# Designs tried in a protein design run: designed miniproteins, single chains, continued (3). Part 110

Each design is a single chain, and the fold is of that chain. pLDDT is the mean over its residues in the fold that is shown.

## One batch from the design tools (miniprotein)

Design m11808
Fold by ESMFold2-Fast:
Structure m11808 (fold): chain A 64 residues (1-64)
Amino acid sequence: GELLRRALEAARAGRVDEAIALLEEAQKEYGLPKSWVDSTIAALRAGNLVAALAGLEELIELTE
């Protein structure tokens, strides 16, 4: 979905708060698994960019 792609772009640009907000909106809109969303948000907050980007890419694949 578009929201997840925007979240991925925000995360890559270091806009963590924007990435989290977009991911929370995508979770509500697409009914994504809360555990996967929470893990990705935790990675974003921790500054673990590798884990955060991997989680976002997995969530994008789930919405295909």
Scores: mean pLDDT 82

Design m11809
Fold by ESMFold2-Fast:
Structure m11809 (fold): chain A 84 residues (1-84)
Amino acid sequence: SHMEELNAQREKERAELETEIAHLRDEISKKFKEGDEKNYSREEVVKLIAASLHLAAAEFYLEQGKFDEARRSLETARELLDEV
């Protein structure tokens, strides 16, 4: 049925976002650990903090079922992390 297809699509999108959020959380944690060893600049530390805040926003939006907002926050967090 059409409702079963919509439910399957939503479950898939949620699972994909949960996986991406978990992966990015791990990468951010790894970068914070590397920063402690490599003496990151203040700008790099600020970018890591900003990435963490956007990741938290993505998790919050995902819990609310706001997948588009979750994805945008996740993309911003990833972009900030890539600059470190």
Scores: mean pLDDT 84

Design m11810
Fold by ESMFold2-Fast:
Structure m11810 (fold): chain A 97 residues (1-97)
Amino acid sequence: ATVGLDPAQTIEDIAALAEELSPKVAEGVRYAAEAITDPTDLEALYLAAAVSHAIAKRTGNKKEAAIFLAEVAYRIAERQGATDAAKRMKEVADELK
C-alpha cells in the first residue's frame, strides 16, 4: 500500500462515484470493495471509479463508463479470490451491455 487511505471512507467514495454512473453498478462495486482486503487493490478500485466518472463527464456516456467500472471491479475481485463479488460484478456488467 502506498497511501494511508481510510478503507471505510474509500468504500463510500467509490460507491458515490459509481452511483452517479449507475445505481446497479454502485451496489455491486460497494459489495466488491467490502470484499477487498488488500489496500492496494482498494486504491485501484477507487482510481477506476474516479477514471470512470471522469470519462462519463467528458463523453456524456454513463453506460460505457459504468460497464468499464464493473469490468475493472470484476477483475480485481477475481484476482482477490472474492468469487461472489466477482460473479456479481460480471452479471452487472453483462446486464448493462
Scores: mean pLDDT 80

Design m11811
Fold by ESMFold2-Fast:
Structure m11811 (fold): chain A 70 residues (1-70)
Amino acid sequence: SVKEIEREYIVESLLLMGDAVDEMVAIRREGKARGLPQQVIDARIEEVVRRNREEQAALRAEHAARLAAA
């Protein structure tokens, strides 16, 4: 059903966000522990955000295709 397709999309989107948040937390902790410059930490976090945006865009495209087929 459309409601099941919507729920699956929401869950998958939240899981992708959770993975990105966990990676960003790890980057900040490692960066602080190693005394890395803030610019280096920020650049690594920006890479995580970029990858998450790409994964979210792919998930949105898949969701749109599933709705169109329903």
Scores: mean pLDDT 89

Design m11812
Fold by ESMFold2-Fast:
Order: structure tokens, then C-alpha cells, then sequence
Structure m11812 (fold): chain A 83 residues (1-83)
């Protein structure tokens, strides 16, 4: 079903992002908070919208890893969720 496709996409994307954060040395507590926020954000949308949101989330993750501003990265994700 479309819901199963969305759930699978979210699970895969969250796992991928969490692995990138772990490899970059991000603390587990920050990774857990990030993963929870991303999953919640994507669950509220269709598969097509979740895919578009995933691209914006990946940009936030790239900046997050590059700057090591983990709290700033989480704040940017909250701003995305408010859109």
C-alpha cells in the first residue's frame, strides 16, 4: 500500500541519516533526537512530499556534520517542521 511505501521510505531514510551522523562522530543522544524529529515530520505527509522533505533534511544534515552545530541543526529541522 502507499502507507507501507511511506513507512518503508521513512525507515530507510532515517537509518541512512543516523548512520551518517554516527560515522561523523555525532553523540548518540543527538542522533536519537534527530531521527525522532525526522520520522515524525515525514509521517505527516504523502510519499511524494516526504521525498521532497528528505532532500531538505539531507541539506540540514550536511551542514550539521560540517559545522558540528548539533543544536543549531535540530533547530533548523524544527523550522522545517513548522512550514
Amino acid sequence: SLQEELDDFIARKVRELAERLRAAGVPLDKITRFAQRVARLMQEHSLEEAERIAAEVEKIVDEFIATKDYDGGLARLDELAAR
Scores: mean pLDDT 79

Design m11813
Fold by ESMFold2-Fast:
Structure m11813 (fold): chain A 64 residues (1-64)
Amino acid sequence: MPAAVRELLALSKDHPELLALVLQLMRSGREEELADALAEALKHARAGDFAAAVQTLRQALSRL
């Protein structure tokens, strides 16, 4: 599991919508293909902008 996924999963513990999207990403097995979107979502989550993190992952997953 990439380090970014582990950190984002930990940050999403109190944010159920973000948690659901991270789990969906993990189930897809396409974390490497979505690496740039994952990194961008992690940047938003680290800044406390969980809405932007959710939007970033949702848009990336919609292309799969």
Scores: mean pLDDT 78

Design m11814
Fold by ESMFold2-Fast:
Structure m11814 (fold): chain A 98 residues (1-98)
Amino acid sequence: SSLREAGLEALRNNREGMERVFEDGLALAQQAEQEGRSQQGQALAEELRRVREEAERLVDEGLELIRAGGDPVLGEAMAGMGLVQASVMLTVIRNEVK
């Protein structure tokens, strides 16, 4: 297997981690709605969706960079930023629900 294949697998694992973080964030937003904070829960869910779109764009750009024969380290770093953005958003939601 090529080093490029290893880089693509690392990016796929990063996307899976990002999806889990967004699932956790959405569950917390839904909890806020169930606890009578419906406007807050809806606002958090909408913000989470916007952050998810930006994070997914970074992962897609990283994948395209590697596939186009660019720097796999840079591509992996771009995808990693998506996971960081998702993790920050989950922390914000957790603090808002408490």
Scores: mean pLDDT 71

Design m11815
Fold by ESMFold2-Fast:
Structure m11815 (fold): chain A 85 residues (1-85)
Amino acid sequence: MKKTVTITADELSDYVTDNKIDFHTTPIGDIIKDYLIDKYNLPDNLKILKIVDSKGNEIDKSWTGKELLEKFGPPESFTVTYEVP
């Protein structure tokens, strides 16, 4: 089943800090996937389909946080579409 959720930059930043994730070197899709699994107790085989920032830019899930910041600057939120098997 496909679902869409909005994650604020503050929520994701808190998650990154609390879990000691290296934002600059970790793919953004992996960070978001781990956040969704932990927050909503979802299965680990969920699939991220689409990530869009607060400015309407589509984000490649393989980009590191550093690459994301270099391309579009810091977002206020992410709108994420994902699929649970």
Scores: mean pLDDT 85

Design m11816
Fold by ESMFold2-Fast:
Structure m11816 (fold): chain A 84 residues (1-84)
Amino acid sequence: MKVEVKVEKLPNGKYKITVTVTSEDGSFSITLEFISRLGPASTTVAAALNIMVELEPHFSPEEINEVVRKAIAEIDKKIKELEK
């Protein structure tokens, strides 16, 4: 399963996070978008919880765990890059 993460720092200091999850054949795609009012660490945790809730009806626990792990790593990395 393909996971794409985009993190944007808004002028007001908040983060806009977009996570796109696509099946390997590209036939199924879900995009999650949210704006975090939280600090960097809390933003990553909130993102993980939102991803789990939205994917639960569509994917197995193993697939959700893989997506969450990939998304967390990319969100954390991108936030750290923006906070330089």
Scores: mean pLDDT 74

Design m11817
Fold by ESMFold2-Fast:
Structure m11817 (fold): chain A 84 residues (1-84)
Amino acid sequence: HMVRVRLEADFKAAEAVEAPVTLEAVDASGAVITLPAELEEVRQEGDTQHVVALTDAPRDLAENGTWSLTLAGQTAPATATVVD
């Protein structure tokens, strides 16, 4: 079944970048899955830009996948949390 997933990633940036984010997950079999990302929050703290995005994904992918976000050509690991 599908669950709502919150994804958080930190990027190095001197100022907040308003750009589309690309969301990818690697599943248990090693397959790369691209998912639509709903940008929820972009927060600048010094030289770090904190990005929060939401998506809908199968529960197994949400709990066992390896997630990453790409912003303006920079890719960062993302922490996934299932939202009820």
Scores: mean pLDDT 78

Design m11818
Fold by ESMFold2-Fast:
Structure m11818 (fold): chain A 91 residues (1-91)
Amino acid sequence: MASEILEEGARELRRLAEEARAAGAAPEVVAKIEEAAREAEAAAPVAEEILKEYEPEWSEEERVEAVRRAMEAALEMARRLVEASLAEKAA
């Protein structure tokens, strides 16, 4: 279900933010990842209704897949931001 993917993604983003903070990543990077986690949490209870409204022609499977792809992209972006911040600190 789309809500479950967003909730799981939000938990992973929060975990990345905690690990980034512990590793000494820039506070701004940690804050950005925490913002992304809050956005995912806020979207979770309404995601299915929104997707049905904007993409009514899609199957349930297609809507779930779109949310999964979006969350994977957000997690990848978060990882890259952490890597860039830590590389700057190491330099």
Scores: mean pLDDT 81

Design m11819
Fold by ESMFold2-Fast:
Structure m11819 (fold): chain A 97 residues (1-97)
Amino acid sequence: SVEKVRKRVEELVAEIERSAKTDPFWAEVYYGLLLIEAGVAKVIAKRDPDNPEVWEELAILYEGAARAAEILGYPQEVVDSLRKEAEEARKKAEKAR
């Protein structure tokens, strides 16, 4: 569900923000989890492309990953790439509605 994915992403991003200063290794692990979950969601969305909910979930995961990359100090190109993926997923969600 979109609401469950949003809550999960918010919790992971909050944990990354807390851990970035005290345990950077653990913050990177949570970022990796966001990327893995986005990858899985992308596969699901490609298999069910007419379902707007799966594209919305993908958009939320990529936006969360972009925020996490920003917190962790990744290059702006990485952050922008993740936000572009989120925008494309939102466009596909709108088209499927």
Scores: mean pLDDT 87

Design m11820
Fold by ESMFold2-Fast:
Structure m11820 (fold): chain A 86 residues (1-86)
Amino acid sequence: MEEIRRRAEEALRRAEEGDVAGLARALVEGERLALELLGRPLSDEEAAARTAALEAALRTLSQEERIEVARYAAERLLAAARQAEA
């Protein structure tokens, strides 16, 4: 839970800073941790591919849209972590 929460908080911070690469990495690392708790671990190769794809997608968005995506993704990561602990 705490590590997923840290990645969610980092994603929001990176989005506010305009660090697109950092935002993509934090979101994918959070997703990887959540999937591991659900018994569906993500490989290093899959994580790298998802990070690259997400970074590319986020670069097509405005700063405001990236912050919105970060907030939405952070909320979903925290919800997934809570469900995995139940």
Scores: mean pLDDT 81

Design m11821
Fold by ESMFold2-Fast:
Structure m11821 (fold): chain A 110 residues (1-110)
Amino acid sequence: TDEEKKEKLEHLINVIKIALEKFKKALEEAKTREELEEVGQAGIDFLLKIADYLEKELNLPEAAKVAREGAEKLKELLKDENATKEDLLKEAEETFKKIIELLKKKLEEI
């Protein structure tokens, strides 16, 4: 039903919000460059996993593209030895917010 579709999208939005809060906390707790890179990689892995789910299970290719592009931007930041926690957080926040907005738009269409 349309109600079941709305519930699935609302649940996914909450999952993404929780993932961003977890990412922020992990970045704050990272004390070394190695730990920072591990946190960044976890964020990349999450975005790639959610991109696959968005495209294949939910048929939302535009949201999947945003997630993949965000993962690539995080990969490029991790190659930069001068990239800060703030740089990684800003990119993750922008990517996650864009995905959430696309999901909210889809909710309005149901």
Scores: mean pLDDT 87

Design m11822
Fold by ESMFold2-Fast:
Structure m11822 (fold): chain A 95 residues (1-95)
Amino acid sequence: MIEVEIEGPKEVPEGRTAEIRGRLKGDDSKKYTLRIFFELPSGGRLLLAEKEGREVIGRLRNLKGGKTYRFRLEAIDEKGEIVGENELDLKVIPE
């Protein structure tokens, strides 16, 4: 597996836009597709952003306060295999 980094706030106030960034680590010259998913509490997921390259940015609005939400970053190789993963938990503070 390759190393990927997911960056974003750990806490945001309700009503703010959450910006989540996924990046490839290292100097690998290979092509990858990066995907950011929002994981639903029910166990499903929504694709927020997808980009071929070294960085992808996803944004999500209207998150309900008082909950913690999970975002997942996946790096997919030219064969379509997941070769890197990372997760970020975002706490939304009620206003």
Scores: mean pLDDT 80

Design m11823
Fold by ESMFold2-Fast:
Structure m11823 (fold): chain A 69 residues (1-69)
Amino acid sequence: DQALLDEAEKLLGKKVSSLEEALKLLEERIKQIEQAIEDNKDNPAAVAFGKKELEKLKELKKKIEEALK
């Protein structure tokens, strides 16, 4: 689904060629954002921004997982 690929490219800031590649990159990005939230726990603005980004990434991951099944 091109719409899911386009959404993944927008959130990842990188071109993806397949939903499987998008899923892998989203999982890696989710881990990076979770680590960034932990590393910046003393900065409420950074934590809030990271949490919003993480929710978007997790929602897209769920949609892609459903599309691949």
Scores: mean pLDDT 82

Design m11824
Fold by ESMFold2-Fast:
Structure m11824 (fold): chain A 88 residues (1-88)
Amino acid sequence: TEEELFKKALELADQAIETAVQGYETGDPSLLGKAQELYDKALALTQSKEQQDELEKHLEKQAGRLQPAAEKYRERLEREAEEREKRE
């Protein structure tokens, strides 16, 4: 049923957040790719705009977990980019 598909979408979204956090914390881009795939699968299971909006609100509640990890990852990439520029 639509309700069962939406519940599965929320489960996949939660897995996407957990995988993204791990990817940012470990600096592993393959985990960030897996998180994107899980998110795409979650969106594909939504049957209406209302369900898509609810999925987005659910993810917003989890955003506080991503922001610190993503910021550290960005700082690491910027530092590595500066190191490469200085070497050439």
Scores: mean pLDDT 78

Design m11825
Fold by ESMFold2-Fast:
Structure m11825 (fold): chain A 65 residues (1-65)
Amino acid sequence: SAVIRRVAAHDVSAEQRALIEEGLRLLRAGRGQEGIALLKKAGVYARDAEEARRKAERILAVLNS
C-alpha cells in the first residue's frame, strides 16, 4: 500500500508552494510524471497523476483562503 503524506498549509514554505504550483501546472499540461516528481520534492506523495492533482489543488486552495 502507498503511504500518503499530508501537507498542512501552515507547514508549507515559499519554496514548497512554488514546487506545488509548478507541479500542478505540469499535471494540467498532461506532463504527469514530471508533475508527480516535482510534488515529491515538495513532500507531496501520490500514487498517480489524478491523486497528485487533487492533493496539489487542495493544498493551494487552503493557502489561497
Scores: mean pLDDT 76

Design m11826
Fold by ESMFold2-Fast:
Structure m11826 (fold): chain A 88 residues (1-88)
Amino acid sequence: MELAEELPSTTPLERELRELALRALNEPDEERRRRLFAEVLERLFLANAEKATEEERERALEEFRRFLREVLRLSEEEVEELLRRLEE
């Protein structure tokens, strides 16, 4: 069966986002983790990346959570850990 780890429609962007998310999980430096997530959010929210408010950031994080779950097929536990790393 074609239960590939990657979705058939995975774009280069989606693959890069997945790599960035996984790298962020293992990044010990808070500042670097936040920069990685800022880049991910910027890729998902091009229109709002330049100066996101806390409200916009929360909205982006919520959509990012859904993206990780639906597109990157991460477990809820992995998504929670990623978001926890961002917020600490």
Scores: mean pLDDT 59

Design m11827
Fold by ESMFold2-Fast:
Formats: structure tokens, sequence, C-alpha cells
Structure m11827 (fold): chain A 85 residues (1-85)
């Protein structure tokens, strides 16, 4: 459910623990993949790029089968337009 993904995004944003944040983002990407939800996947990758160090976000996205082109565009989007999410 997109609502479940949105709740997990909020949890990731609110946590102060970097390891917990990474775990929540991993769960978002896994949920998006299981549901074959491309919108949820793009949102999850953007949140990863916004909240995690680039290399960790990239490795996590690659783990869940996200193409490099989507990783690159998500990184650029979060840098240029941080207020979008």
Amino acid sequence: SLDEVERKIREAEETKDPEERKRIIDEILQLAKENKDSIAMVLGVRVAMKLLPYEEARELAEKHGVPQSVIDSSYDLTRRFPWLF
C-alpha cells in the first residue's frame, strides 16, 4: 500500500539513529519491489538519496534491482529540489 510506504518514509525521516533509518529505507524498497509498485520504488530511492550517504543509498537501491539511471536521476532530483519530499 502507498499509505504504508508513506508511513515508513515518515518513520525514516523522524528517526535519529542512522542504522534504524537505513533499516526502514531497506523495508520501503523491499515493500515496493514485492508490490511491483514503481511509484513507491521511486519514492523510496529518493528518500534513500535524501537521508543516507550516497554510497549507502546507491548500494541499497542496487540490492533491490533499481537501475543506475533511476539512482542517478533520484540523486540529482534530491539535490536540486530537496523540498519536493
Scores: mean pLDDT 82

Design m11828
Fold by ESMFold2-Fast:
Structure m11828 (fold): chain A 99 residues (1-99)
Amino acid sequence: MKIEELKKKVEKVSDEELKKAGLALVKALEEKDKDKAISALKAINNLASTYLNKGEVEKALKAYEIAIEGAKLLKEVFPDDKEVQDAANKVISDFENNK
């Protein structure tokens, strides 16, 4: 997925907290700010877990979708950065293990 496609998806999010975290991730990816991108990705992943714990399944699924797409883009933007690869792979694995 392209950063522009992720941005359009995030802009359609009705949940203000998820939208804010998603837009922060998009901005960090566009600016190639590794620390901000990792922080935003972790925030989205934490929101997904929070929604799931509250029984808000549709919001949780949307947050997981944004987190996975963001993690994949993060790996593409920083392909040689071990910290980024490890953080992104953890988010992807956490989603796969919760199926």
Scores: mean pLDDT 80

Design m11829
Fold by ESMFold2-Fast:
Structure m11829 (fold): chain A 96 residues (1-96)
Amino acid sequence: RELQEELAKKLLKARELAKKIPDEEVRQRIVDLFEQGLLNYYKSHLTTDPAEKKALLEQALANFQQARDLAEQENLPELAALAQEQIDKIKEELAK
């Protein structure tokens, strides 16, 4: 319950921050990367297979790293920080 609500709020915030990007193609790519990253992170918490969980977390990490890099290129530090928060959380889970 709590995780699903948290991830939905993060996606809505990412979409709102991405509206500041004048390039529609870049805006859509960042939003898609956040959506894919959040979905992969959510799926990692639904699986009981440790290999599948690791693969989903690694995919989510790659998605958020790409989103962060693009947000930094667009000079949107709040959007980059939102991606970095997810990167840090995923790295902590992968270290366990």
Scores: mean pLDDT 85

Design m11830
Fold by ESMFold2-Fast:
Parts: structure tokens; C-alpha cells; sequence
Structure m11830 (fold): chain A 64 residues (1-64)
């Protein structure tokens, strides 16, 4: 399902965000959002859900 795909992408991104700079993590999040919207044809609602979850990961990584 799309929800399982979002969960998988968020967990992969969480791992990545711990191994790169906050600036690079933000850039990768933007690239991933662009990719799912333009290359995978996700709906606006699905893209916004992914974006919100990636933003939460970025906030957590910056606080750590």
C-alpha cells in the first residue's frame, strides 16, 4: 500500500539523516518529495503526508 511505502521511505530517510549534515538531509528530503511527485505520480495528499513525516525526522535530527 502507499502507506507502507511512505513508512519505508521515512525509515530509510531517518537512517540517512543521522549520517549526513542537516543541510544535506534537507536537500535529500526536497529531492525525495520532488521525485515522488514528478516521477512516481503521487497525489498531492500523499506527497504532503510524506513531506510532513520527513519534516518531523529533520526536526528530530536537528534536536539530537
Amino acid sequence: SIQEEIDQLVEQFRRLAKSVSPEDARRQAEALVWYVRTQRGWSDEQVEELKKRLDEVLKEAEAA
Scores: mean pLDDT 84

Design m11831
Fold by ESMFold2-Fast:
Structure m11831 (fold): chain A 71 residues (1-71)
Amino acid sequence: MTPEEEAEAAIKGARGLIEELRANPDLSPQEVANLYTAARLHAVAASFYGKTDEANRLDQEAREAAEKAEA
């Protein structure tokens, strides 16, 4: 797998986890924390492979989704 393919996989993973956070309003605090942590790890991986701007956007979206799910 090339660094570009790794970045694309990481971005896709983060987006999927963020959408799961947005789709499930009845998540427990532990489930929200787990999904948020997983989404952030994928964003960090995307940044590691050179997609820093995309990673920063995904991190922000994950945080916002987690805050709304917790509320």
Scores: mean pLDDT 81

Design m11832
Fold by ESMFold2-Fast:
Structure m11832 (fold): chain A 82 residues (1-82)
Amino acid sequence: RESILKEPSEEEQKKIEKLRKEIKEAAAAKDVEKLRKVLDEAAKLANESTNLSFEIELSMLIIQAAVEITSLEGTEAVLKRL
């Protein structure tokens, strides 16, 4: 019908916005553990979702969080060697 072209529900949109905000806040705070928790939550939601658009948005958030974690882990490794 039109299921594969359907935009995320209002609740799914709220989850996307919440995760996006948490990634931004955790990255600004350099909180790697918070970023890992957001990554795990996004992955869980993607695995449980039947909405393709929601899965795509969650996958983008997962990539964003992974990039931030990688950047911060590099910095943390340098600081711990000092």
Scores: mean pLDDT 75

Design m11833
Fold by ESMFold2-Fast:
Structure m11833 (fold): chain A 100 residues (1-100)
Amino acid sequence: KIEEDLKTLASVSEVVKDLLDADKDKDGVLTREELRAWLASVEDLSEYSEEEQQAIIDALMERFDINKDGVITKEELYEVYSSIFNLEEVRKKAEEKEKE
């Protein structure tokens, strides 16, 4: 699960750059409308139906909207990033130390 999250993270770093570029206000907040505009700019994603695009937006919100306020903040993106790194390091140390 964390290994899959790390493989996703390599992909996510480019998605995060694209999403930050989609923040036209530069206020560090990504709304559902900004995510939809970003999806429309990506050719392979723009071929999806409105319902499918909504499902992709919902999946991104579930991933990055950790406080469930309906927007993705720059801080939430960094929090998820930090969380993944900290969890991996904690797990590696726990594995090396017999249940310590």
Scores: mean pLDDT 58

Design m11834
Fold by ESMFold2-Fast:
Structure m11834 (fold): chain A 103 residues (1-103)
Amino acid sequence: SSPQVEISGVPDKAKEGSSIKAIMNVSLPSGKSGKVILSVYKLKDGKWELVKRSEPKEISSGSSSLSLTLENLEGGSEYKVKGKAIDDDGRESESEKSFKVEK
């Protein structure tokens, strides 16, 4: 079975100059190990550009979490938080959530 990834802490809409804490929750089956990474992208000229990334974290079976704080959110911008997990068998799972910042 694949890793299970869930993103929390990300609102549907944020205020300019506010901060959010994005949380990635990961679950691996018994006997599995893997790597997880949490990334944040910003929409620029129709393209998602990486603006912040966690260090990759090694995880073992069971539940684990990883967080990333975004400060001074830019008004009028759209952000995407993406969590990715890869197990030692090469099975991948990802979850993402986009949000807009009010101007």
Scores: mean pLDDT 86

Design m11835
Fold by ESMFold2-Fast:
Structure m11835 (fold): chain A 75 residues (1-75)
Amino acid sequence: GLERLEKLFDEAMKLEEEILAKSPRLTDEQKQRRLEAGRATRDALLEDVKNDPSRLPTYLELAEFSVELAKEALK
């Protein structure tokens, strides 16, 4: 359900923070802006699913893919 999507988004955000922390060419301001943009996107997608539950399977698949891609980037 929606709780699974929230958990996947939270995991993706945590992995993004780790990727950004390891990015030596980005300023702290640039890192913060990227994290804020990610949080805003997450909140918008969760609201969209609450308004249209038919989007849940697609967003779950995309969120799972995003998590796996981020994990691969951290190897």
Scores: mean pLDDT 81

Design m11836
Fold by ESMFold2-Fast:
Structure m11836 (fold): chain A 69 residues (1-69)
Amino acid sequence: SMSRQQLQNALASAGRAALNMGLVDSVDPIDGIVAMIRNGYISRAFANRIINSPYISPQDQARIRQAMQ
């Protein structure tokens, strides 16, 4: 499972990367993760590690699962 610190770092990094690539208009880390998954920059295995974290909210988990469809 991903630790709280690992989750926080992954979300922050994805948010910044998505903004810098023009995939999102905000630094919202969940918008960033969703955009990175939809554009193939984050693997399904890594996305599953995020959603299986005990530190992710059910709402954010649902958004990420939807992006993986």
Scores: mean pLDDT 83

Design m11837
Fold by ESMFold2-Fast:
Structure m11837 (fold): chain A 62 residues (1-62)
Amino acid sequence: RASTRDSIISQVQSRMDQLGISSSQQQAIIDQVQSSLDNSDSDTDPQATLNAIIARINDIAA
């Protein structure tokens, strides 16, 4: 459980760093990611969840 979530969070942080998102916004995004994972864990593929989050981050950075 935790290891999978940690992996997703790590990749989200890496993407945010690549896009130059501020540390303050990264904290807010990570909090939202954790909430989404808690809600979606019972019915979603981790890879699909990661892809959706990355798309949202790209949208914010654009």
Scores: mean pLDDT 71

Design m11838
Fold by ESMFold2-Fast:
Structure m11838 (fold): chain A 92 residues (1-92)
Amino acid sequence: MTLEEHLKVAEEILKESSDADFAAFAYAAAAILEGKPLEEVEKAGLEGLKAPKEVQEEIRKVFEELVKKKVLPPEILKKLGEKAKEIKKELE
């Protein structure tokens, strides 16, 4: 498994996924990083799908920049989860 193969998969996901899909993934990632049970992870993902358009676009831009910088997938998961946590605090 090469870094190039992982980056190619990430680029295909980026092309095929909507902004809402990336927001759902980031919100679910935040729940996973907090050690929440599967039901809470699923709920967080659904919350991400309903996030404001501006939030969805911001999360997509973060993912695009991480892929461009060739960041490894575990660090991408962590960075997206952290971004979703920050956004959730601002929406409270």
Scores: mean pLDDT 73

Design m11839
Fold by ESMFold2-Fast:
Structure m11839 (fold): chain A 73 residues (1-73)
Amino acid sequence: SREEAINVLLESERESRRSAGEEVDPAPNSEELLTKYISDLLTRAVDAALSKKLSPEEFKELKEEYEKRRKEA
């Protein structure tokens, strides 16, 4: 599914950073900041990966669907 693709990309990035041994900034101290951080990370990762594969238009639809699901959750 589309959501699965986004999650896989995010997990892959996190794992890569972890394996590098570089100090990762601690999670934001509030839920709001955490949500923003994750959203920005996801958007950038999906943009970089999917834009190369898919048309920008198709990617826009996928982003909107993801935002909707996050709102419902």
Scores: mean pLDDT 58

Design m11840
Fold by ESMFold2-Fast:
Structure m11840 (fold): chain A 65 residues (1-65)
Amino acid sequence: TATLAGLAIRAVGLGLDTGEDLKVEVKDNKITVSGRVTTEETRERLRELQRLAEERGVEFELTIE
């Protein structure tokens, strides 16, 4: 869906914008973000994106260290 694609693009953009080592995977109606996050700002932005995804019926998984 357009919503799934938009959320995935935002997750990739967040990694590029912050310089964090993020891997974004999309499978069916699920987005998985994994990698190493060193700042609280990036964690908060990812949690906000997760909340937005859940509100729209998209599964969002964070597997970050």
Scores: mean pLDDT 79

Design m11841
Fold by ESMFold2-Fast:
Structure m11841 (fold): chain A 80 residues (1-80)
Amino acid sequence: EELKKRIEEVIERIKNAQTLDEVIGALAEVTLLEIHVFMLKKAGGISDEEFEELSKLIDEARKVAETKLNEFLAQQAAER
C-alpha cells in the first residue's frame, strides 16, 4: 500500500510543519496524490474499497493542512 503510506507520511509532515511554506508544499503533494488516486481508480488499478480508504486519508490530510494553514494565517493577522 505505497499510496497509503505516502499519504500518511504527508499527514505526519503537516502535523510537524514549522512554517507556512512547509504546509503549502505538503498541500501541493496532497493534490498530486489525489490526482494519482483518481487516475488509478479510472484505470481500474484499485478497488472501490481502496479508493474510498485513500480518499478518506486525503480528506484527513487536507483537514490537518487547513487547520495548520489557519493557525499560521491567524498568527500573521495578529502581527498587524
Scores: mean pLDDT 81

